# Ledger of designs, part 75: designed miniproteins, single chains

Each design is a single chain, and the fold is of that chain. pLDDT is the mean over its residues in the fold that is shown.

## One batch from the design tools (miniprotein)

Design m2767
Fold by ESMFold2-Fast:
Structure m2767 (fold): chain A 106 residues (1-106)
Amino acid sequence: DDELLDFLEKYGSPEVREAARRVREWRGVDVSKLTPEQQEELLRALRTVLEEFARMLGDIDGLKKIREADKLSPLEQARVILELAKKYGLDSLRTLAEQLIAALEK
């Protein structure tokens, strides 16, 4: 995960670099204490990072799922993020997605 975030922050597009920085910034933060606006920013950052990673892997199914997630509720977006983070073995993104699901289920 750190290697992926470092790679995306250094070599990604401006949007991807910003998303990778936001994910790094919010690792280890208590997601349940974030405002709804901050939770939405985190969801957007996680979706951007996963979309780029799916593209890099050539995972067409994963890319389709993450792109279509923007049409879903925030809770359902977090569940898609969790599914893909588990599929790709991205432990820090998995942890953030699990925390978002717990916070959004309130």
Scores: mean pLDDT 84

Design m2768
Fold by ESMFold2-Fast:
Structure m2768 (fold): chain A 65 residues (1-65)
Amino acid sequence: MLGEVRITIVSDKPALASDGSTLPKGTVIRGEVVRVLEDGELLVRDTATGRLILVGPDSVEVEAL
């Protein structure tokens, strides 16, 4: 388990969450990185909601908390 991270969506393309919600540019979430995928994509669990979010490495800023 990696520690908590802050993720900021910086891409004009919104990220999609497992609950069907979208995360537009400028969205900031706190979460846990549950997987790092083959292309460097991060699967993140949102701490507040429990939703899973798949984000590309060029689409987000990641800060360790």
Scores: mean pLDDT 79

Design m2769
Fold by ESMFold2-Fast:
Structure m2769 (fold): chain A 66 residues (1-66)
Amino acid sequence: MADELLAQGEEHLRRAEEALRAGDVDTALRHVSEAARAAQGLFKLGDVDGANALIDRAGEIVGRGL
């Protein structure tokens, strides 16, 4: 379960970076939001390290152009 949420969040962050490179800010924001939801799920399961890894990557993407 936690591994699935982590992989799902990572895939959304990858999609967000692709959307940013294409200039599609709305799609990038949607994927960052989905990654944040995955991070919240990881916190509920006690995977604090996994949740923080997703949040840190999301913050980097937001800082680049969101």
Scores: mean pLDDT 84

Design m2770
Fold by ESMFold2-Fast:
Structure m2770 (fold): chain A 60 residues (1-60)
Amino acid sequence: SEELKKKIEEKYKKEVNDLKEQYDAMKRHATPEQRAALDAQYDRAVEFLKEKAKKEIEKS
């Protein structure tokens, strides 16, 4: 279902954007070393959300 796929993709984009805002807030008071770690954590979290969305689309 194309409609269900769009819904999953929109949810993914919202979750990624919300996560980015959270990490940007954390980085505002972080040291350079902490910022690098937060960037790595964000990238992993985004990849997890992407894989989750992909699996949900495939299951649909």
Scores: mean pLDDT 84

Design m2771
Fold by ESMFold2-Fast:
Structure m2771 (fold): chain A 60 residues (1-60)
Amino acid sequence: MAEVERLIRTYKALILNAENDEDAEEIRKKGLEVADTLPPEARQRLIEALDEAYKERKAK
């Protein structure tokens, strides 16, 4: 139950705090690989969170 929430929190923090955009993209790609191993509902939630975090980083 709480596993996908922990993954979302961890990957969002890593993307937002990455030193540069290349590191953020690499973290996002790793998050997407993890999402592929999850059930459809959890996978979609993680993918959306990764996209949101990456867009937030770019807006800064």
Scores: mean pLDDT 79

Design m2772
Fold by ESMFold2-Fast:
Structure m2772 (fold): chain A 60 residues (1-60)
Amino acid sequence: MERREIELPDIRVAIGAALRLIGDFPGAKVSIEGGTLRIEYEPDPELEAEIERIRERYGA
């Protein structure tokens, strides 16, 4: 099981990202804490790429 955290600029962005991840990767567990997106998942290269895309776009 893999675990990642992404700090996002606000909770609205975090909610949007979480909904997209749940829709595209239903096996992933996603939670939000004050704008931090937490993701727990089985190893999945497509999900890893999506996580990095979110981080690159918002977490720079």
Scores: mean pLDDT 77

Design m2773
Fold by ESMFold2-Fast:
Structure m2773 (fold): chain A 79 residues (1-79)
Amino acid sequence: MNRERAEELREEGERLLEEGVRAYEAGDYERAAELFEEAARLYEEAAELEEDPEEIRELVLKATAARILAVGARVEGEL
C-alpha cells in the first residue's frame, strides 16, 4: 500500500515538474513556481512513505531541486 502510494506521488511530482518547466519556458514564472513547489511537496510526501534509504535520498534530492527551481522562477517573475 505505502509503496504503491509513494510511486503514485512520485509520478504526480514528475508530471508537475514537467508542467513547471513548460510554464517556465513560456515565461509564466508565477505558474512555474507554483508547479515546482507542488512537485517538491509530492516528492517529500513520497519520501515519508519510502523505506529504502537510497530511494528516500533520491526523492529528497528531487524535492530540493524542485524547491530551488521554484525560487528561481519567483526571482525571474520579479525581474
Scores: mean pLDDT 86

Design m2774
Fold by ESMFold2-Fast:
Structure m2774 (fold): chain A 83 residues (1-83)
Amino acid sequence: SMAAREAEARRLFEEGEEAFKAGKYEEAIRLYEEALALAPDSPLAPEIYEKIGEAYYKLGKYEEARKYYQLSIKKLLEEEKKK
């Protein structure tokens, strides 16, 4: 079940990347947030937070972008503390 959630989160992340590449930033954010909801502690989570930040930046929502960049850094630091 956990492995199935992680696989689905990866698919949603990949769909979000396609939406982002197409300039559909609000759709990309929705897909990225769905991926995080399924697997919030996935090794993919820091990258997803960074991509949400990039999408908000593209939309001119700079305070939201900053918040998600900070969340990405926090997740990266949590992973480094385990090594």
Scores: mean pLDDT 87

Design m2775
Fold by ESMFold2-Fast:
Structure m2775 (fold): chain A 94 residues (1-94)
Amino acid sequence: MEEFEELLKKAEENARSILQHYEDALKRQLLDPETAEGALLYEYFLEASDRGEFKTFEEIEKDLNEETKERILQRVAEKYGLSDEEVERMRELL
């Protein structure tokens, strides 16, 4: 019979690997000219949801002025560990 602790360790290692792969994929979308705006919209949606604000995508688009975009960009830069060069590239894409 399998030891529950051994199964947990394997599950944790697998989950960590999968999470890292998704984080790398999200970072690539933020740095891609075709997907950068959509990725920022999604991050704003997540931020609003964390505050208990259940906004529609239409409402989110109306909220995304230059000030809000810059605030979300700074949050995303901290969350994904973006370099200053990557942050400036994202500003150029927006």
Scores: mean pLDDT 69

Design m2776
Fold by ESMFold2-Fast:
Structure m2776 (fold): chain A 50 residues (1-50)
Amino acid sequence: SLEEKAERVRAEAERLGLDPRTISYLVGLVRDGSISYEEAVARARELAAQ
């Protein structure tokens, strides 16, 4: 489900140490279907690499 995918994105983004606002933003995009789980994880990893 979208909710399960959204929670997986939250867990990965938290593991990567992202800012809470950024985590909420990415989770929201997955939850409303704006981006895929794979895209959200890729964006989280790119942001963490900065």
Scores: mean pLDDT 84

Design m2777
Fold by ESMFold2-Fast:
Order: structure tokens, then sequence, then C-alpha cells
Structure m2777 (fold): chain A 56 residues (1-56)
């Protein structure tokens, strides 16, 4: 669905921002996901971004 595509795109953007050291952009994306998809989905993306940073 369109919402699933948007969610996966935002997740990928958050991970790329985190890998690049752009913590401000990563945080803004996480906040956007929390507003659009809810707290649990935002927490999932935040966790994925942190993992991407640690494994970079």
Amino acid sequence: SMMEKEYEELKKKAQEAAKAGDSKTAKEIVDEVRKKFGEEKGEEIERAAVLALITA
C-alpha cells in the first residue's frame, strides 16, 4: 500500500541520515513517523537508525 511504501521510505531515510552522522535529520524523520504512524512505529525506526549508526 502507499502507506507501507511511505513508512519504508522514511525508515530508509532515517537509517541513511544516522549513518551520515546527521542526527538532526534522523530525529526529525522519527518524529514525523510518530505523528503519522504512531509511537510504536516511530520507536521501531529510531531503533533501526541507532543500529545503522552503530554498525556503520
Scores: mean pLDDT 82

Design m2778
Fold by ESMFold2-Fast:
Structure m2778 (fold): chain A 85 residues (1-85)
Amino acid sequence: SSETEQIIEALIKLLKMEYDILVNKKVPSAEEVEELEELAKIVQPFIESLSEEQRKKLQEVKQEYFETGDLKKAEERIRKIVEEA
């Protein structure tokens, strides 16, 4: 569904922005902070709908991405989690 794609896109964008801040040590601009807050609002209801095990899997995807920088793998894993939810 279009709502599923919007959640996937928001999660991936949030992940990329978090990577720039946490891994690349980028200082976010005020506009980037606002975008992060808006993306978080979009994904929050989805995160709250997940089981504890699904939330853990999503955190594992984030951790692996922060360690490896493998965006393609992270995108594939996020898509699977959202589509199976």
Scores: mean pLDDT 87

Design m2779
Fold by ESMFold2-Fast:
Structure m2779 (fold): chain A 61 residues (1-61)
Amino acid sequence: MSVEEKLEKELEELRKSNLSLEEKQKAFGDIYEWLLENKASGALLKKLLDEAVEITEEYLK
């Protein structure tokens, strides 16, 4: 599985999970570290950040 495919799978699992906002934020941090270790492109890092913002905004509404 490519870095991009694994990122998309992890994000889908997070969106479908019953995890709390705090647990999801921790998972985003873990994924971000994993992307950095695998030398992911800035586009993939931005995709993760955009998803984290969307989920956080949903909890603030």
Scores: mean pLDDT 77

Design m2780
Fold by ESMFold2-Fast:
Structure m2780 (fold): chain A 62 residues (1-62)
Amino acid sequence: AEEYLQKAIEAARAGDRLAAAKYLVKALEALGMSVDSAETLAARTTPEMLLAEAERLLKDLK
């Protein structure tokens, strides 16, 4: 989970919304959470929202 969250943060900072969404979805799945597809998440969110969510989840793990 942590590795995918770090990759999601990096992708979001690079402005790659789809890559950030894909890594965030994999992190949430690794945490046992059910989530929408990466494509759906990328379509509904901004890179800033994906960055904030990934950072929040990473903070909750550490």
Scores: mean pLDDT 75

Design m2781
Fold by ESMFold2-Fast:
Structure m2781 (fold): chain A 60 residues (1-60)
Amino acid sequence: GKEKEKRELILRIIALKLRIIGLELELETASGEEKERLEKEIKELEEEIEELEKKLKELE
């Protein structure tokens, strides 16, 4: 039901946010190509979170 779908979306959003925190910590020491790669990955994860948050809002 909707409750299970909400829980799965919330857990996925939390997991992605934790991954972003880890990448932001790596970004503090990164330079050159690695910095650009990390910035792109963070942006892609932020966009995925935004889409999941929209889906979560539709279920509320």
Scores: mean pLDDT 85

Design m2782
Fold by ESMFold2-Fast:
Structure m2782 (fold): chain A 88 residues (1-88)
Amino acid sequence: MLKYDREVTVSAGDVKTINLKKGERVLLVIKDGTATVTVVSGESVGIRDAKTGETVALLKEGESVTLKPGEYVIGAGSDTTLKVTVTA
């Protein structure tokens, strides 16, 4: 399991903003629905499967990825703001 600094849990219908410091890692727990993670500001973001460490996405500012239910570790190379929108 990858190391992380804090946990954010989301469910269908949620809209959350996550602020990451340079070098910080957040465990994103998606309980249900489909989550769209968008980089609002920042240089680059890596998203990995929390169990395997496999890279799911590498995102730049303005890019987004769609994630199914599960656990993901999100790491930032710079101070970064993410928007997470979860649909049913």
Scores: mean pLDDT 85

Design m2783
Fold by ESMFold2-Fast:
Structure m2783 (fold): chain A 70 residues (1-70)
Amino acid sequence: MSLEEQARAAIEAVARMARADPERAARVAAEAEDPRERELLELAREAGLSGDEALLEEAVRRVVALAEEE
């Protein structure tokens, strides 16, 4: 899988979790120690709950950027 495909799969997994259990998704985001990870988890949760494809694509792009700049 490309980095983009891996990032998309991860973000979609978080989005699915948020739709199935929004409270669990909120707790996972709140417990993240890295502020960047917390922001990404919250963005993925919002994309899952709203169904907004633009938010999902933004989360994917941020994951790819972080992985490439690490």
Scores: mean pLDDT 77

Design m2784
Fold by ESMFold2-Fast:
Structure m2784 (fold): chain A 55 residues (1-55)
Amino acid sequence: MKEEAKKRIIESAKKLLELGFDVETVIRAARVAAKTLGLEDYIPEIIEEVKKLAE
C-alpha cells in the first residue's frame, strides 16, 4: 500500500514538472502529500526522486 502511494506522489510530481511548475513548488506539493498519507519517513527519498526527475 505505501509503495503504491509513494509511486503515485512521484508520478504526480513528474506531471507537474512537465506542466512547467518549478522544482521548489513541486517538492513542496510532494512533501505535503507524503505527510497527509503518513509517509513522512519517506519524504527524503521522495524529494530525492523528484530532484532527479527535474535534472
Scores: mean pLDDT 80

Design m2785
Fold by ESMFold2-Fast:
Structure m2785 (fold): chain A 71 residues (1-71)
Amino acid sequence: MLEVEILLGVAEIQLAVALLVARKAGDEESAKELQEKLDELTAARGASKEEVEKLAEEAKRLVKEVEERLK
């Protein structure tokens, strides 16, 4: 159970950092996508391990996509 909370927390931090970078770059569309995914992860507290792992992977993919957009 603690592992799921750690995975969720790490994904939230990664999204929050990417969101800050996107906002500094003036990319409001990417910032909106990152905020929406962060809200989904926050709402998933207490969800199943499978659901949290899926959302964490989706968050990591979105962060990588935004990193590519900001180049």
Scores: mean pLDDT 79

Design m2786
Fold by ESMFold2-Fast:
Structure m2786 (fold): chain A 56 residues (1-56)
Amino acid sequence: TEVHKQLLQAIGDIIRAIGDILDAERRGDVEAKRRAQQELNQSRQRLQDIMDTINR
């Protein structure tokens, strides 16, 4: 279903953002970590939106 595709995309984005946070942390790159945290927040909001759509 289309929902399945959207869920996989959102999960993939979350995993990528977590990887970016860990990479930035290892490098001590405060700005890169901040950007990756914003990416994670946006991806979690997208996942929540999808879940809210399913629960209607």
Scores: mean pLDDT 84

Design m2787
Fold by ESMFold2-Fast:
Structure m2787 (fold): chain A 67 residues (1-67)
Amino acid sequence: GETRRRIIRALLFHGELTQRELAEETGLSQSTVSRAVRELEAAGAVGRDPETGRVRLVDLDRALAVA
């Protein structure tokens, strides 16, 4: 959907972003970003660094398939 595509585009442009930075870049609410990131993690499309909180694309093909 549109929300996941906006997040994927932001990550493609910036590489790694926290959920707060994703909300700022996409104009989405923090709760919307949190849900979408969780869904993308479950799909294996993105990973989140537990130390930094940074979200990154781990599989672009999977990300595009679930966008």
Scores: mean pLDDT 84

Design m2788
Fold by ESMFold2-Fast:
Structure m2788 (fold): chain A 69 residues (1-69)
Amino acid sequence: MAWEHIERAVEHLGQALRALRAGDFETARRHAEEAERLAKEAKELAPEDKLVQDIAEGIIRVARSIRRA
């Protein structure tokens, strides 16, 4: 379950980066917000899984960076 959230979050980060490169900041922010949401849910689903926690935190930081662009 948690890994499915991580995989979907990574897909949304990829879409956010493509939108950002195209200058579509609104689409980039929406995908970044979805990536952050999915990563936070993954952390809640697997609180004892250090790898899930670390990857999810990385996704959240990248997503927040995209939202500030």
Scores: mean pLDDT 87

Design m2789
Fold by ESMFold2-Fast:
Structure m2789 (fold): chain A 92 residues (1-92)
Amino acid sequence: SFEELGEILKEEIEKLDISEEVKEELIELVDKFVEAASKVDEETATLLLTKLLAYIKNKIGEENFNKLIEELLKRLNEKNREMLLEALKLLK
C-alpha cells in the first residue's frame, strides 16, 4: 500500500545524517505524496513517486539518496519495490 511505502520512506529519512529542517520538509512531502497517490492510477502514482524521488535526491545529495534507496529496497514488499524500481528508471 502507499501508506506502507510512505511510512518506511519517512522512517528511513529520519535515519539520514541531514538537518532536522530538511527531514521535516521531506516527511511533509512524503505525506502529500501518499495522499495524492492513493487517489490516482498506478502509472500516475509511479510518476508522482519519480517526482518525489528527484526532489529528495536534489535536496540530500547522491550519497544520502543512495543510502535511502538501498534501505528502501531491503524493507519494501514486492509491489512497492517494483514501483520504486520503475520510478528510478523514469529519473533518467
Scores: mean pLDDT 87

Design m2790
Fold by ESMFold2-Fast:
Structure m2790 (fold): chain A 115 residues (1-115)
Amino acid sequence: MEEIKRRIQEAVRAAAEEGKKALIVVYSDSPEARERALQLAEEAKAAGYDIVLVVRASDLPELEKVKEYLDKGDDPRAFGEAARALHEVLRKIAPGEYDRALAAGNLATLLVGAR
């Protein structure tokens, strides 16, 4: 848990302070979501992202709300709520640096649901 939180902080800091392009992919606990998340990570690396972090929603207690929404599958409203919840989690994990990374255009997030 703490190691994943540290990796998130490091990715956000690199995006905020070093001009690195970072992507954080958060996926539901389903095998299908994991496979899609890994494929998206490979595509992002090919597209020029310097840092790609793949996080299982159950691996961080702070992601509990994100996981609840992602587990609802292909509901567009649930995906919107998952994105909002993830934004708040990342802002709490990396205060100030998260907003700077977004303002620089160097940080992106992707969400992968259960279906």
Scores: mean pLDDT 84

Design m2792
Fold by ESMFold2-Fast:
Structure m2792 (fold): chain A 97 residues (1-97)
Amino acid sequence: MDVVYASAPALELNFEGVNALKAGKYEEAIKLFKKSLELEPENIFALYNLGKALYKQGKYEEALEYYEKALEIAEKRGNEFTVKILKEEIEKIKKEM
């Protein structure tokens, strides 16, 4: 299997996004993760954290879309742990809608 190297700019944007999310700067976090996804559209980490930031803003429908996209990619890659976490987050959001 080929080793896929993450883009250094995407990695930096994801790190800044997580820091913004932890600081409660949800709008900034959303912007940073969206920029990361412009570079790496199937980055599960960016999709998951973008969904989290949207959830924290009460944007449940948008959060659900990103979690479901991350779930589809995680299932295709056979990442059972990530699949479990994403299914739990999706179930939580559906209860808020």
Scores: mean pLDDT 82

Design m2793
Fold by ESMFold2-Fast:
Structure m2793 (fold): chain A 99 residues (1-99)
Amino acid sequence: SMLEEAERLLEEAEREIRRAEELLAEARRALAAGDTERAIALAEEAIREAERALKLAMEALKLIPEEDKELILRAIALALRAIGLRIDAELLREEARAA
């Protein structure tokens, strides 16, 4: 069903968000250690994972019936979290480039 497809997309979005969070944490550790090249590379990977998560959450939102408010809120929450991670990763990348 469309609902089962939406749920699968949201689960994939959550996995991509966790990957982006792990990459961003590793990028922060690399920057703290003075490894700016590694910090930039990891931040760029985190940006890509966050953008993928956003796309998956937005695709899922299109499949969710208007009456399923809980699943709609989950999709919106994941999309917002993905946007926040992308911004954080972009800021870290710029900090590393300035170092």
Scores: mean pLDDT 92

Design m2794
Fold by ESMFold2-Fast:
Structure m2794 (fold): chain A 64 residues (1-64)
Amino acid sequence: SLEREVAVALAEMEVALAINAYKQGRISKEEALEIVQRAADRLRELGYPEEADRILKWAEEKLK
């Protein structure tokens, strides 16, 4: 659905910005993980747990 696509795209952008900020030394790894967790939790609350799990796994790989 369009609603799902928009929710996922916004979460992916939020997570990508957090990862980029961490890599540039602008925020801590803990702060980046908190942003990622909030984005994933929002997707779960909207009924998209598979997308939430995918985003968490992707972000964990990028923050290693």
Scores: mean pLDDT 88

Design m2795
Fold by ESMFold2-Fast:
Structure m2795 (fold): chain A 69 residues (1-69)
Amino acid sequence: GPLREKMLEKIGRILRIIGEIFDLERELERAKKEGDEEKAKELEERIKKLEEELKRLMEELRKLSEELS
């Protein structure tokens, strides 16, 4: 039903964001090793925004899961 489809959509978005965070964390480690402070700061800001979006999506998924219970 529509609720299950909404949950799967949010799960898909969560998995994509987790992947992006892992990729950016790897780039951040590289930037830090190379001494690129400007790039490191930019990557940290991007990671923080993605973590905030992830937290929001996980909260939305939790609420949808409660409606199925």
Scores: mean pLDDT 85

Design m2796
Fold by ESMFold2-Fast:
Order: C-alpha cells, then sequence, then structure tokens
Structure m2796 (fold): chain A 65 residues (1-65)
C-alpha cells in the first residue's frame, strides 16, 4: 500500500517530462494499481508495482539521455 502510493507520486512527478506515449502508459499503470487496491488483490497489486517500477526506470533513463 505505502509503496504503491510512493510510486504513483513519483510517476506523476515525472509525467510533465515524459512524451505522450509514456504519459499514457503511466496513467494506465496508475489505474491498474488503484483497481488492485480497490479489489484487495495483493498478487495483482504486487505485479502492478513491479510494472510501475520498470516504467519509472525507463522514464528516468530517457530523461538522462
Amino acid sequence: MEEAKELIKRIEELKPKMNALMQQSADNAIGVIEQAIRDGDEKKLRLAIESMKALIGAAENQLKA
């Protein structure tokens, strides 16, 4: 739960610096995390968190290039 909130905050901070495709991916990833929280699906939430971490890493790497 706390990790998911921190990741959502981090990706939202990066969104203004992302291209349109990455922003759409970020919005989709946020939606998946929020849905998993609403459903109480801990397995889905864990997978969504890992996907969000990968997206954040990709976004940060693009901003460094």
Scores: mean pLDDT 79

Design m2797
Fold by ESMFold2-Fast:
Structure m2797 (fold): chain A 55 residues (1-55)
Amino acid sequence: KKYEEFSKIERELWEAALNGDREKLDEYIEKLKKYDPGRAPLFRDLAERAVEGKK
């Protein structure tokens, strides 16, 4: 199911954000754009905020 793939990528995105791994963060955001380009900017903004909050 398409949602299962999306959910897996979303989880990996947040793990990358929590680890401060910007390279993987960008990679997973690009993957999310293929599933939902409209929401990709929102995920990017939220993930960047999560990385900053880690400081």
Scores: mean pLDDT 72

Design m2798
Fold by ESMFold2-Fast:
Structure m2798 (fold): chain A 58 residues (1-58)
Amino acid sequence: SAAAEQAKLAAIQAELREIASKIKDPIEKREVLVMAEMVPELSVEVAEILLKKVKERY
């Protein structure tokens, strides 16, 4: 459902923001925050891939 997809995107966005809060480098922190801002415009599949790649790096 659209509501379930929106909830999942919101959860991914929140997790990216949490990861960004722990990053010490200001440029890398900003990059992850920009990714988080893009999440509502992404498909759930693409957002999951993005989160996975960010988690692999941090």
Scores: mean pLDDT 87

Design m2799
Fold by ESMFold2-Fast:
Structure m2799 (fold): chain A 59 residues (1-59)
Amino acid sequence: IPKELLERLMEASSRYLGLAVKYVVNKKLGIEDPELEKELEEAREEALRLAKEVAEALA
């Protein structure tokens, strides 16, 4: 597996986790943030795309 691909997956996963934590905190405080929700979904899709590329490289 290319090291660069793994590093990109780690970075994307870290971004998603940070956004997910902020989203959960906002929900508990009753704060709605549509921009954050959009960014969270985009980060999730990017992380899944990179994870699929890693899985295909292993096959």
Scores: mean pLDDT 81

Design m2800
Fold by ESMFold2-Fast:
Structure m2800 (fold): chain A 59 residues (1-59)
Amino acid sequence: SEKLLNDAYDLAKKYIFEEKMNETAAVLKVAEELSKKYGIPLDEAYNIAKEAIDRIKKE
């Protein structure tokens, strides 16, 4: 769980800051990557991706 959340933050930062993706596109891209990498359902991956991006937007 901790490793998965850390990977989500790293991916979210990469897609937002390096790839310059908008928030909606970044959430979907991170969710797809997590779902494939960890074998979790896309809806669970989406919730984790959304939390990671929300945390990046907050201090």
Scores: mean pLDDT 81

Design m2801
Fold by ESMFold2-Fast:
Structure m2801 (fold): chain A 80 residues (1-80)
Amino acid sequence: MASVRELILAEMLLIAASANIFVARRARDNPEVRREQLEGAEGVLREVEEMAKRYEFPEKLLKKLEELREEVARLRAELA
């Protein structure tokens, strides 16, 4: 299992990714801001995914990671 430190870091990173997604959703009329925010979220989520390969995270955290990745993919598709 991941220690409390790794769990706190992963949770903080997921909060950061959620904030980027929130801004991207609000920036409907600004494709540049949406792209930058989604790229930011993608980077942060990639970091949590790499942590998940090294540490055993609880199912709840892994589910949240998956939900945020799916959300980024949906918003990214809207830019294509």
Scores: mean pLDDT 83

Design m2802
Fold by ESMFold2-Fast:
Structure m2802 (fold): chain A 75 residues (1-75)
Amino acid sequence: SEADELMKKGIELYKQGKTEEAARYFLEAGDVYLKEGNYQKAADAYDMAAIASRDNPELRQEAARKYMEALKKAK
């Protein structure tokens, strides 16, 4: 799926030390999973985005907010 491809790209970027780019791919993957109704996978993707955006507080805050929203919908 589109979201799975975005996750794979994010993981590859993270392994290369491109953490901010990885965070953006994880955010996009989360948004696609959310649109598909895969709330648990969306939450997991947003969690990875928050971790990867350690040095970018604005991205981290956005990822954390989206993570909490996805978790609420996963119930």
Scores: mean pLDDT 88

Design m2803
Fold by ESMFold2-Fast:
Structure m2803 (fold): chain A 64 residues (1-64)
Amino acid sequence: MEEEERELRERQLRVVAVGLQTDPALAKTPIEEIARALGYESVEEFERDFRELFGKTPEELRAA
């Protein structure tokens, strides 16, 4: 895959990680909707990438 697309996705994931902890609207948004908004085919792929980058799933980060 293109390295530029990966870099853009990582930036989007970082913004989402901050938003899950700081933005009440994003904190209430279903994880499935966030994954789809970022172009993921499945929540499992989104959670895998998130865990690779942050060491936690989006669900775990939100719950902390």
Scores: mean pLDDT 75

Design m2804
Fold by ESMFold2-Fast:
Structure m2804 (fold): chain A 64 residues (1-64)
Amino acid sequence: GPVYRVTALADSAVLRQDGSTVPAGATLLLEDVRRLPDGSWEGVDVATGQRVLVDPSRVEIERL
């Protein structure tokens, strides 16, 4: 499936499965990206295999 580059614009924009967040300016590569009913996005971090929740209003997203 497509890989997306996601850059956090705020410290709370990306939440990992373990409850930790990524700092503003950090970039993740995500696969299996889908929109959830609450308007958040879900994806899988390519580097770690962890699921992440994304606030699409607080990130930059680019399809690779």
Scores: mean pLDDT 85

Design m2805
Fold by ESMFold2-Fast:
Structure m2805 (fold): chain A 59 residues (1-59)
Amino acid sequence: MSPRERALAAVRERIAADGRLPSPAELREIARETGVSPSTVRRIVDELVAAGELRDAAA
């Protein structure tokens, strides 16, 4: 499994648990744990938002 795939799974888990966008600190933590850059984790979040898999709680 690639580091990017692990980062995607970690982002999805946090979104499912909280129903909200991960904070910048949480994105950096995922990057550290999965071995990808923080910018890669941010791109994953942006992709999930664009795909409609995530919405801000405030709408």
Scores: mean pLDDT 74

